# Designed miniproteins, single chains, continued (3), part 95

Each design is a single chain, and the fold is of that chain. pLDDT is the mean over its residues in the fold that is shown.

## One batch from the design tools (miniprotein)

Design m11292
Fold by ESMFold2-Fast:
Structure m11292 (fold): chain A 69 residues (1-69)
Amino acid sequence: SAYQAAVSGVVLDGAQVQRLIEALGEDLDELAALIAEAQETGSMTPAQEARVLALTARIVAEIDRLRAE
């Protein structure tokens, strides 16, 4: 799933995690809200799945940016 891909692919140290949180604060908050809603309902709508994929892509891009430093 997109959630498992986002979580299991991210092995970062504490400083990298803090930078990621700062850079992606709104995206991370939105992702957490979508996950919480999916857990409450037991499923995701197609719109929620599309948004999770988009947010995951942004998170991956920011990780790649930080790794290039």
Scores: mean pLDDT 70

Design m11293
Fold by ESMFold2-Fast:
Structure m11293 (fold): chain A 57 residues (1-57)
Amino acid sequence: MKYYLYEYRPGEKQPPDAPVEMSEGWVFQGIVPQKDLVAEVQALVARGRTVTFLKVK
């Protein structure tokens, strides 16, 4: 399974290929496979970043 990863970066430009519109401030970071999701989220949180993810169907 794959996930769309977003980070809260108010004022940062959204990538032109962002697949889903999110609330203002959420910036698309990329598509992450399920096996890598935990590692990616942990790395971002360890850097003090706020992240969310959406399941790709």
Scores: mean pLDDT 75

Design m11294
Fold by ESMFold2-Fast:
Structure m11294 (fold): chain A 92 residues (1-92)
Amino acid sequence: DKELLELLERAKQAIKDDFEGLKKLIESQEKVSEEEKEAIKRGLERAGGQLRKIREAVLKANPSAEVLKALAELEALFEKAKEEILKLLEEK
């Protein structure tokens, strides 16, 4: 459980850092090409797939309530960040 919590916290921090970096990059550009928008959308789909694999691995490990809470927070963070990025892309 400690190792799972540490992995989930690292994943949460990585998502925060990566999405903040991507958000700043998009905001710094006057216009984003349709090809770049599609590439970003595909990247988000792949990230969602990886998060689903993390979910499956965690559930298979018979997780504690604390681990399940951390996983739910990670999933909620990803969905919110994804929605923010998609909104920014619509404005470019």
Scores: mean pLDDT 84

Design m11295
Fold by ESMFold2-Fast:
Structure m11295 (fold): chain A 96 residues (1-96)
Amino acid sequence: MERVRALLEEARRNIRRAIELLESPDASKEEVLRLARKARELLREAYELSGDPRFEEAARLVDKAIRALEENDPRKAKEYLEEALRLVEEALAALE
């Protein structure tokens, strides 16, 4: 449980930072992609440790955000990241 919490807190930080960058007109697409890929990896690891389907769903949403970024759709990417963030925050609240 402590390891899962640490992974989710790091994933939350990466997703929040990616969303912040997408709100900036000068945002580096490569930086956002790097943050999203890291968050996806952390969420997949959390799923492997816990079996919680919310982490699998959050990782899937981050994967969709990565695809949207590669397709030059930053608005859809932001929507997917915001939904993934919501799931991560709900899971963190449940661990308290």
Scores: mean pLDDT 86

Design m11296
Fold by ESMFold2-Fast:
Structure m11296 (fold): chain A 80 residues (1-80)
Amino acid sequence: MLTPEQKKAVAEISMETQRALEEKVPGEEWLERVREILSKHFSEEEVERIMSKAEAAYKATGSLEAATLAAVEEIARLAA
């Protein structure tokens, strides 16, 4: 199970992804905002690990939903 802090980060990222999809925000701007959200909840090293996975998924798919899933999966790995 995710910690309360991890659940809060996942909720904030999910809300940002939904907003970005509705407003048709470029993926680069979405990635910048997600980095800001993660930096409030995680260490610099953890942020880079999560962002690396999100950026790789976005480059491979062009999908904010795929990038969000990759970020959430990496956050869950921090709990394990």
Scores: mean pLDDT 84

Design m11297
Fold by ESMFold2-Fast:
Structure m11297 (fold): chain A 85 residues (1-85)
Amino acid sequence: SLEDQIQQKMKEFTEILLEMDEQGSLTLEQAIEMGRVAKQIIDLLNKINPERARLFEGFVLQIIRGIGLEFGKEVEDAMLSVLKE
């Protein structure tokens, strides 16, 4: 189901965040993948509940900002670029 797809993508997003936290580092490739997974979740949520999609996008943008402050602007810009595609 669409909800099952969202749950699976949420798990993937969480796993990347946990790997980042455990390593204390984030590669550009991992950042781009995190952005792609987040965009997939937002697109799926928009089909079910646009308000929930907007709230999730807001949380993702705050996470991206925090990542940029810790790991650098190149990583932040790469994630933001993926979300705009």
Scores: mean pLDDT 86

Design m11298
Fold by ESMFold2-Fast:
Structure m11298 (fold): chain A 90 residues (1-90)
Amino acid sequence: LSEEEKFVQVLLEVLKRLVENPDLSVEEAVEFAKELLSKNPDLSEQQKQEILDEAVLAARYLQSGDPFRKGLVRGRLLSTQDYLQYLQQQ
């Protein structure tokens, strides 16, 4: 697996978990992301921070009650899925 493919796979797993469990707190979302990152030590520190930042933002948006912000997180999940599929076909 490429480093990029692994990064996108971890990001996708975080986003999928948060969308499927919208009641998760920001703290719980961060703990889940940290658990996944501990299993992926090959990721750069920048990539790890990007995943943590994405988890925080996504959890806040899903809890906001704003349909637009919730839609942004779902859109991010779908685009991340499409990109992973693209990488796997290369």
Scores: mean pLDDT 85

Design m11299
Fold by ESMFold2-Fast:
Structure m11299 (fold): chain A 65 residues (1-65)
Amino acid sequence: SMEDEIKAFEERIEQRKENTRKKVVEDAKKLGLTDEQLQSMLDYTDKLFEKIKENYKKYIEKKAA
């Protein structure tokens, strides 16, 4: 179903987001970034992955029309 396809995609994207967040934390520590700078990078990462999920939902909805 359309709902199952969206759910499967969201689960893959959430996994990718979590892996990306871990890499951002690792890189921030290597670069000696502040907690504030790290938080800004994590917030940006979260926004990017939310946009990916939003765009995919719109794509699937358009195909079902």
Scores: mean pLDDT 85

Design m11300
Fold by ESMFold2-Fast:
Structure m11300 (fold): chain A 96 residues (1-96)
Amino acid sequence: VDLEAVEKALELAKKLLSLPDVTEEKKGNTFTLTHLPTEENTSLMLELAETLSKLPALEVKVEGPVTEVTFLDFPEVAEKKNLVEALEYILEKIKA
């Protein structure tokens, strides 16, 4: 697993989820981010999606302002509240 890609994804996810125009919904191992379609929000979301797409065992789907991230091989992620906690968990597991 690319440790630098996980760290970059975590930083981008923290930045995006701090924005008032970004909403997150969780269903099992799938995290859905929806943003208002501003140039800045769209650029940040695409950078997150591209970074996550480099990681194994993740599926990333982008449809306009909606980005879906599914964790395929990390069942414990289903217990995490948001994408940031899920990525922090994966980062710690890789470092161990």
Scores: mean pLDDT 79

Design m11301
Fold by ESMFold2-Fast:
Structure m11301 (fold): chain A 90 residues (1-90)
Amino acid sequence: MKLEVAEETVRVLAEAAEETAEAVLEAAKSGDVVKAASAITAASIELSAARMAAEALKEDPNADPETIEMAEETVRRLEEAIREAEEIMK
């Protein structure tokens, strides 16, 4: 992945991460298993993109350390939201 593409991906996903996390948790709490499964799937796709961008940034010596921290925070937030949603659905 090009550095600029990885940085832009992280910015977009970091900005959306809290909204995605809230949406996943709301869907899990709704009692609608189809809605919850769809929200978890969407969040998992975002998590995959965030992980790929974080890996690309870590491999590039010109990457901004603050952007790497933002990428890792985004990954953590999405992982936590998915884990909590799965726990609610038990």
Scores: mean pLDDT 82

Design m11302
Fold by ESMFold2-Fast:
Structure m11302 (fold): chain A 114 residues (1-114)
Amino acid sequence: SAAVDEATRNVAAAQEALRKGDYVGALENTIKALENAIKAARNGDGEGASRVVMAAYTVAAEAFRKMGLEEESDKIRELGEKAAQAARNGDFEKAIEYIKEMIEVVKKALEKLK
């Protein structure tokens, strides 16, 4: 799907930013990937949404750890696993709710860095 393809590019950008030590860039691209995961879930693509969510929370959790944000790292992993599981089970409404919570965690962390 177009949403999964866009999300895959966002994840790649987030991973590249993380590799360079650009944690803000990693988190901003994670938000873009998660927004596209919501689109995939809304289109009934549970496998695509799950795959994007797992890649996105892995990058965000590592960025948070590198920044000393251990609570945010643990929370994004927990929410991400719940979102990915809901998406795989076809519970798209629940998956979207968890993905929105993931986006909120990342946005609040970014606000603390400004």
Scores: mean pLDDT 91

Design m11303
Fold by ESMFold2-Fast:
Structure m11303 (fold): chain A 99 residues (1-99)
Amino acid sequence: SELIKRAEELLARWAAKAPTQPIGKRIPEALLEFEVSVGMAHILKALNMPKEKILKQIEEALAAAERLLASDEPINEFSRERLPGLLEDVLELLKELEK
């Protein structure tokens, strides 16, 4: 699917960028938007909400991750280490929704 491909491309782009990403003390706004949207997608799935509502939150999460990757904004160390796991989590959620 388009969303699965988009998530896989973002994961690959982050793997390439992470070694050169500046380390800072702040959490970038785009990262906060990404994490909130991922969390909301899981909540909606747990509540057995329609797939289209869950997919909308995933689309918002991927858009936020794309903005984060387009930015050279410094990211805190914890968030840098956490981001690939969150992208892998989104990818797994998408695969489950397409079954």
Scores: mean pLDDT 81

Design m11304
Fold by ESMFold2-Fast:
Structure m11304 (fold): chain A 79 residues (1-79)
Amino acid sequence: LVAPASTLEMTVAELAELGGVSEETVRALLEAVANAPGAVKESDDVTKVTFESAGSVHTATITYKDGVPVSVKVVSTPA
């Protein structure tokens, strides 16, 4: 079998509820991540950030609608 991947996909509203913050705060954080070194703009509506942490490779995919972040999907694969 291929190495198991873990996937976490959440909307901005779900992240705001989980974090106890406003949706505007979540959008600002996702914009900061999308403008970080190593972020790759795949299309006008998708930005990916790949990073390694705790022995796993993580890929965060930020999805945009009308120029604002609406969801994030994180796929974690053991290294």
Scores: mean pLDDT 76

Design m11305
Fold by ESMFold2-Fast:
Structure m11305 (fold): chain A 74 residues (1-74)
Amino acid sequence: MSEEERKAAAEQLEKLKAFLESIRSKLSAETQALADAVLAGYQAYIETEQSDAQLAALEAQARALGDAIREELA
């Protein structure tokens, strides 16, 4: 990963973190735990890991988080 790619990913992670913190009180404990796991996964991916399998797993968790947020805020 290039320095520019890592910087862009870090900015995206910070925006996601801020968004999740802003809605945290509206989410179930299960969805909050999933949000924390997704944030930790993105941080690990940016800092240490770049495997296709890890990215695919993280993308699946991010989709599940988005679906859960949509259902709880509906």
Scores: mean pLDDT 77

Design m11306
Fold by ESMFold2-Fast:
Structure m11306 (fold): chain A 99 residues (1-99)
Amino acid sequence: MRAQVIAQLEARLAALEARLEELEKTSSDHELLERLRELLARARAVLAQGRAGKLSDVQLMALATALGLLEQAIKYIEQGDYEKARELIEQAEFVLSQI
């Protein structure tokens, strides 16, 4: 189960990274996109710790929560709702800071 959870988080993170690359081609909010890039890089570092067996189940759940917030943030950017995207990015940053 744990290996399957980690594999699913890896797939979700890879999908978010690909979506961010597409947004960087069309979006003018470079500051917001830079914050997303930094958070995805932090999530990848956390996931690497998970693969090494260094994270608790609570920390893996926190990572999954952060990825869900980032997924919603990217969706709002795609819709042009940058205010809601910023709120979700701030929440994801807070969640990742607790890991």
Scores: mean pLDDT 85

Design m11307
Fold by ESMFold2-Fast:
Structure m11307 (fold): chain A 87 residues (1-87)
Amino acid sequence: SPEILKLENSLAEQNFEILDKVITVLLDKGYEKADIAKTLMHLLKPRYHNLIKSLFIGSKVVTEEELNNATVNEEIETDILGILKKI
């Protein structure tokens, strides 16, 4: 999708402003951190999965077990796409 490509292009350029905006909005909505990470990994190409893991696990925000047990959340997916359309 054009929205996901916008995020992926930003990440490829090492510009985290769009990703930080998306994560902040989702956290403000009260979504579980592990579900946010899992849904981002579902939407992004595999090459970006280690980046998402580093941000969430490396910062001690979620554990590897929490991430492995988390599920892709369609409501979070819809919100990610909506946020990206406004950027």
Scores: mean pLDDT 85

Design m11308
Fold by ESMFold2-Fast:
Structure m11308 (fold): chain A 103 residues (1-103)
Amino acid sequence: KKVEELKEYVEKKYKDTMTPETLEVIFEKIKLNPEMSKEELDKEIEARKYTADKLREIGDYMEEGMRIARELGLPAREGLRLGAEAAREGLSREELRRRIEEL
């Protein structure tokens, strides 16, 4: 019952801001530790949201890197690699383009 209550809490609060895959991971965590408070669960979700946002940002940079590489007649894989590196280093999209142009 406590596991079900925590799952319903998460679904009501986060269903519109969380992917089904992330929601499933949170549900597994609840099953492993059903004695978590709602406050502890919220802290875990906020930490995971930050990580998910960073992963999404990396993905966006990778896609942009591949697009720029293709426009310049370079291998898409090189654009993908530089895009991932730029996102991890916190570089601007202008700096990403410059790095790809230097290939």
Scores: mean pLDDT 77

Design m11309
Fold by ESMFold2-Fast:
Structure m11309 (fold): chain A 60 residues (1-60)
Amino acid sequence: MEYEDAGVLHTVRPGDTLAGITARHGVPVAELLRAFPALDPGYLPVGETLWIPHPAALGL
């Protein structure tokens, strides 16, 4: 359950993919990359905490 805020935090784990993370939260990959413009889509920083925009905040 989210905090009535515009997103949630997700800690990257070994084997996580952008598609898998975004599917779990109902967010397009493009919106996650927009939230983290410095994120390399070819390398997910395992152990890093990502801010994932909530679908409702994106009009989804």
Scores: mean pLDDT 68

Design m11310
Fold by ESMFold2-Fast:
Formats: structure tokens, C-alpha cells, sequence
Structure m11310 (fold): chain A 66 residues (1-66)
């Protein structure tokens, strides 16, 4: 399981499937636009946290569990 798949699972657990799908879409759009995958992952995680109201630290902790 790579970092993106772990992020999708963590977001789905904390904010539900729709938010996880929006995160994945945003990540894919950033990568398609030429963004570095690691930078795209961080930006997409921040976007998902902001949009869903999840605490960024709680999201980071959930990522460490997966």
C-alpha cells in the first residue's frame, strides 16, 4: 500500500468516502498539472482537511495507523 492509498483509507475513515474521493481527484489533478507527487500529496491532504473540518494532526495520526 503506497502513501496515496493510505491517505485515501485514512480520509475515508475520518470524513467518509465522498471526501476521500475528492482528495484522490484533487491529488490526481495536481499530478496531471505537473506537480511533484510528494507535494501533490501534502496539498491534497491539506485540501481534504480544510474541506471536511478534520484536524490536520488527527489526519496525520490516522495515516501513521494505516
Amino acid sequence: MDAVERAVKAIEKLAGKETAEEFRKHYDELVAAGEDPEVALVKALNYAAEKSGIDRQELADALAEV
Scores: mean pLDDT 79

Design m11311
Fold by ESMFold2-Fast:
Structure m11311 (fold): chain A 87 residues (1-87)
Amino acid sequence: KEVEEAIKRLEEVRRRLEELAREARERGDNETAKLLEEGAEAVETFAGRARELAKKGDYEKALEVAKEGIEYGEEVLEEGEERLKEL
């Protein structure tokens, strides 16, 4: 249950990173777009790892990895938002 919610949160963060990356590209900020695109890929990797661990029955580690991915993704999202705000 908690692992499923955390993975759903990771997918939400990934979508927000992809959305903001598209906005950065449209504004011509290719560096910020790349940062956000790489962030989205990293978040997807965390989600995949968490799913793999949950499939093996390692729910504690799956939840830990998912939470780590959420925190990382939210930090990248915040940095991207700040960069775009200062343009």
Scores: mean pLDDT 85

Design m11312
Fold by ESMFold2-Fast:
Structure m11312 (fold): chain A 68 residues (1-68)
Amino acid sequence: SARQLAQARALIALGNRAAAEGRYELAGKAFSLASLQFESLGLTDVAAAARENARLAVAGRPVTPIEL
């Protein structure tokens, strides 16, 4: 749905900003939730990218910002 897509995009933006600020726990949660939302929408490539960023964030490693 359009609302779910908007939520998923907002979660990506939150994850990008949180990671840039060193707020890795928040970034990991945001990317993880975005991954689930994009997966349910069938947007598998973006979901996989968000899932990888969630893994990197919880490990305290740099993420590649996802631009949408």
Scores: mean pLDDT 88

Design m11313
Fold by ESMFold2-Fast:
Structure m11313 (fold): chain A 95 residues (1-95)
Amino acid sequence: SNSDILRQFLERLQEILEEAKKKNVDQYIIDTIEKIIDLIQRALDGEISVEDLLLEISTLIRKAYDYGLQTNNIDGIDIAERVMDEFLQMQQQLE
C-alpha cells in the first residue's frame, strides 16, 4: 500500500538522519531531513496529499543539494544525494 511505501521511506530517512548527525553535517541539511520526516508523518496521518508531499520533498531535496554545492559541503552533498536516491525509489513504487 502507499502507507507501507511511505513508512519504508520514513525508516530509510531516519537512518540517513542518524548518519548525517554522525558525520557532523551542517544543521541546515539536518533540519531539511527532519522537515521531510515531519511531512511524511503528516501524510501518513492524512493531513496532506501524497501529491503535495512529493512536490514539497522534491523542493526540499533540491534546496539541500544547492546549499551543499554553494558551501562546498561534500558530506552534505553526499547525504542530499542519498535522500534523493531513496525519494526516487519511493516514487517508482507509488501509483
Scores: mean pLDDT 88

Design m11314
Fold by ESMFold2-Fast:
Structure m11314 (fold): chain A 71 residues (1-71)
Amino acid sequence: LSPEEEARLRAILARALAWLMETRGWSEMEALEALTDPEVRREVAEALGVSPQAVSDAVALARRLFGVPPP
C-alpha cells in the first residue's frame, strides 16, 4: 500500500470504530469484530459516505497491522 492509501484506510477504520462505539455503545474490540459482518460494513460505509469495499479494505489492513487472525 502507498503511504497515502494506508493513511486513508486508517482514517476510515478510525471513523468506523468511533461511529460503532458511539451509536451501538460497543467497545473498540467489539466494534472491530462486528466489522467482519458484511451488513455492519454496509451500514458503516453508508454512514461515512464511503464504499463498502473501502471499509472491507480498512478492516483487512487492521488485521494485518494488529496481528488479529481472521474469524
Scores: mean pLDDT 78

Design m11315
Fold by ESMFold2-Fast:
Structure m11315 (fold): chain A 68 residues (1-68)
Amino acid sequence: SMLEEEIRRAEEEIREAREEKERAMREIRENPDLPLSELNRLIGEVLRAIGDEFEAELRKKKALEKLK
C-alpha cells in the first residue's frame, strides 16, 4: 500500500530530524564558548530539524487518516 509506505517514510524522516536536532543541541550544550557565528549556524540547524520533524509528522497524520 502506498499509504503504508508513506507512513514508514514519514517515520524515518521523523527519526532523522530528531537525531539531527539532538546532535546540534548536544554540540551547543558541550561547547559553551562557541563563536557567535557557529552558535547561530547550530541554532539554524535545530530550527530546520524542528521544521522537518513537524512536516513529516503532518504527512504521517494525513496518511493515517486516509487509512480509516
Scores: mean pLDDT 87

Design m11316
Fold by ESMFold2-Fast:
Structure m11316 (fold): chain A 93 residues (1-93)
Amino acid sequence: MDAARSLIRLVNLVQDVVDNGVTKEKAQEILSQIDFINKALEAGEISLPPSLVQSLNNLQKAVKSFLENQTPEEKQKVIQAAKDLLTLLGLDG
């Protein structure tokens, strides 16, 4: 899967999480897409602004915490990280 397709899939998943909430299945898919993007960044195949890299890392951490502890607080942290990513991409609203 190329990094551009992973980014598009991630955006669609993040929009769905903001609209419909996070599930374990969506969280696992988000981690998979972020892993592919991070591998492409490490290989120099793509370049992203530092703010976007930080937002992806924040989302990854929130999703990992949610998968370990599926509490309302951890769910809300994932939703907030998702909103922050959409805002950086100009897709909030």
Scores: mean pLDDT 83

Design m11317
Fold by ESMFold2-Fast:
Structure m11317 (fold): chain A 62 residues (1-62)
Amino acid sequence: SLKQKIIELLRKRGFSQEKIDEVEKLLKSSNLTDEELQQIIDMIENGESEDEVISRLKYLSK
């Protein structure tokens, strides 16, 4: 799934376990579309910071 791909990418990019857990909670509680999930993947692949990724995810989860 795209959600699982996000978690694996965060792990590969060296995100802390605390930040990965925060992202996983947001993904489980959110109604994000596949397009929105792909936006998060693109941000991670482009090297965006942990805080930027989490901020975007929180914004999209509204």
Scores: mean pLDDT 82

Design m11318
Fold by ESMFold2-Fast:
Structure m11318 (fold): chain A 97 residues (1-97)
Amino acid sequence: GREEIERAIEELEKAETVEEAKEALKRFYKLSKESPDVDLIERAIEIAIEKAKEFKSLEILDLAKELAMLYLEVTEDVPRAIGLILRVIGVELDIEL
């Protein structure tokens, strides 16, 4: 339910390591596939991008890309989904440069 999905977001926000962030994102992804909430998916993507910047983690960025693809599947909002993916690519370039 929504409370379980919101708990996964709280776990992601509190993540102090790459592994904690990855576990929270994977849990969020599984729950969101069963019961998608567009606002929560967008929030999780934003937090994942911030965590990826903080930890300089390409693994967290890959999970953010998967969430952006889920956003596209749920909303069919191609321009918004592309905008989210471009933000992820921008962070990836900053980490790899």
Scores: mean pLDDT 84

Design m11319
Fold by ESMFold2-Fast:
Structure m11319 (fold): chain A 79 residues (1-79)
Amino acid sequence: SDMLRIGYMIVSKISSVQTVDDANNVISMIENVSKDYGIDFSNSIRYIQRSIVYMQQGRIDHARSNMDMASIDIMRLTT
């Protein structure tokens, strides 16, 4: 389905995040998908925002964990 393909695309982008700018670009992508499809991704966005804070603190394991939680939430909402 188109929704599953979109979920896969977002998760792929999350997996490629290396910088705060990358993470903010993913948030913008999720916000656009949310508006276009009427899906509440607010929880996924909060995980990415938490990941950004951890990235800025150099807490890479915590940043990755929060990105993984965002990916799980995206897949739950798009499957």
Scores: mean pLDDT 90

Design m11320
Fold by ESMFold2-Fast:
Structure m11320 (fold): chain A 64 residues (1-64)
Amino acid sequence: FEVTPASEAQRHFTLAEDTGDEEHLRKAAELLGLSEETVRRQIETGETNLLAERAARLEAEWRE
């Protein structure tokens, strides 16, 4: 398992969901290029399509 920017963003996102830690929320938003508000809304609604799209794009950019 390679540690990529996308996997780091997912890790911080999961930790923010599990712990409610604002620092993990900020790091996830920063890595995904989204606002903290957007990430928080995705967590609250469970509608993670935007997060998945951004993570996929970040992964693609990292690989090439």
Scores: mean pLDDT 71

Design m11321
Fold by ESMFold2-Fast:
Structure m11321 (fold): chain A 90 residues (1-90)
Amino acid sequence: SMAEAQALARGTQNAIGGARKLADAAQQSSLEKAPELVEKARETIEGGRRMVEQLRSLDRELGDEMERRLRETAEEVERVGQELLEQYEK
């Protein structure tokens, strides 16, 4: 249904925003707390992936666009995680 597709798209956008906020919080946090925030961002991305798979089945074009944005956000989260790991090793 259109209502279901709209809800999944909104959920995916919320997951993208949530993951970005968690990554930003990780960069502003202590090295002891930052890994947990990065892990929560990764879990949020996984939730978004499940929603985008369902969305793609209902609306292929919207689902493909949301998947692209989610992948970009996942790459951003992994960059933050790697930068924090390098700081922890020093």
Scores: mean pLDDT 86

Design m11322
Fold by ESMFold2-Fast:
Structure m11322 (fold): chain A 85 residues (1-85)
Amino acid sequence: SISDKLQENLDLYLQIQEKYNRLLETASPEQRKQVGALMTQLENTLQRYLDLAARGEITLEEAVDKITEALRNAQKQLDELEKQV
């Protein structure tokens, strides 16, 4: 259901936020900048898909699926950055 997909997205987002906070404690200034830029890009991507759905340009289900993809991609990028710390 859409509710189940939304819960999955919320869980992914919270995991990403927790990892972001941990990385900020150990990362170099340059790595903090890279992590910050990644989080800003993620937030902008999430907002874009929600706005498109609100305007009826895509379905809510399509927006949720695109958001899941963006969250999983952000998680992979954070995992790669963590390996460099």
Scores: mean pLDDT 84

Design m11323
Fold by ESMFold2-Fast:
Structure m11323 (fold): chain A 87 residues (1-87)
Amino acid sequence: SLEEKLEKIRESFEKLAKELNISEEDFKYLMEVIEELIEKALKGELTEEIINEKRDEVLAKFKDNPDVALLAQLAAHDFKVLLKEVK
């Protein structure tokens, strides 16, 4: 189901984010971004433009952290794949 696929994305992201050397505040910020994308996907409101905007916002905030940048790009890719499958 869509809910199961979104939960898998959340769990994968959270697991990888917990392995990063980032503050608790930064971890909470990243999880809030993922939750917002999940909520929009469940409402049928998620678009590739929204995914790209949120990815770019994270990349701008964490420009000096390549591990966060890679994680943001992987998450954006997973959401875009999901968006194409829900047509």
Scores: mean pLDDT 85

Design m11324
Fold by ESMFold2-Fast:
Structure m11324 (fold): chain A 64 residues (1-64)
Amino acid sequence: MRDEIDRLADELKSMGLSDDEARLGAVLRYAYLRRDFDLLSEMGKLLRDGHSAGEVADRGLELL
């Protein structure tokens, strides 16, 4: 799990994303592929409430 998320984050960083943006993108991609809509909903709420990309990525990793 974490090794796969780390690879996805590295790919996103190679495309010019920041570390926090890449981690968030990797967690969102992984949750979507697993059809974990409860996790996607929770992360979406945190983003709407003004949490940073890093904070939302950390929460997503805890819930995976």
Scores: mean pLDDT 81

Design m11325
Fold by ESMFold2-Fast:
Structure m11325 (fold): chain A 64 residues (1-64)
Amino acid sequence: TSQQYQQFSTIYGNMITSITNNDVQGFNDNIQQMQQLSTTMDSDTQSDVNDMIVTMRDMAMQQM
């Protein structure tokens, strides 16, 4: 839904901001929010979100 897309975009932006600010706690909190949001989506979208989280964690490990 458009509401789910808006929530996804907001959480994704917050994850990027947390990485930029070296905010480990904020990054982890946003991962949890993204995982919760993904449980309301279809299985293909859940898989895509999980792949995105792995990529974001790799990025965070290099920046944080």
Scores: mean pLDDT 79

Design m11326
Fold by ESMFold2-Fast:
Order: sequence, then structure tokens, then C-alpha cells
Structure m11326 (fold): chain A 83 residues (1-83)
Amino acid sequence: SINLLAEELYAELLSPHDAARTKRLAEALGVSEVDLDLVLRGLQPETPEGKELLQLVDEIRENQNLADRAAIVAAFLQKRAEK
């Protein structure tokens, strides 16, 4: 579920990171665990993929609305599927 993925990602942003949760989220998003761990910690990855993740994470963090967070995650997944 896109809604569940968006809520899990938002929850991880609000708490100290756990490697197992980061791994699960990275698998669901189809991205590198290393890049996701960096962006969840507020660090800047050097890769183009990591920069896209940082933008996703920043957009999720700024949005307090479930529907907006779900739409942001859906758009990210669609763009990755098209590449």
C-alpha cells in the first residue's frame, strides 16, 4: 500500500533510525539502503539517486497530510518505474 509506505517513511523520519527498518523501507522504495540511511539522517548523498531521495524525504517531512504524503510517494515510485 502506498499509504502504508508513506506513513512508515514519515514515522522513520520522526524517530531515531533503525537499520532493519531502513532496509525494509529501501527495499519497498527500490533504492539503496546507504543512500536512504544518509537522507533519513539529514545528510546529502553524492549520487543522483540519493539527491532524488533527499527531495522525497524533505517533501514527506514538510507535509502533515496523509493524502499529500501518499501522493508524493506514488509520484516518486512512478518516476523510478519509468526510468
Scores: mean pLDDT 76

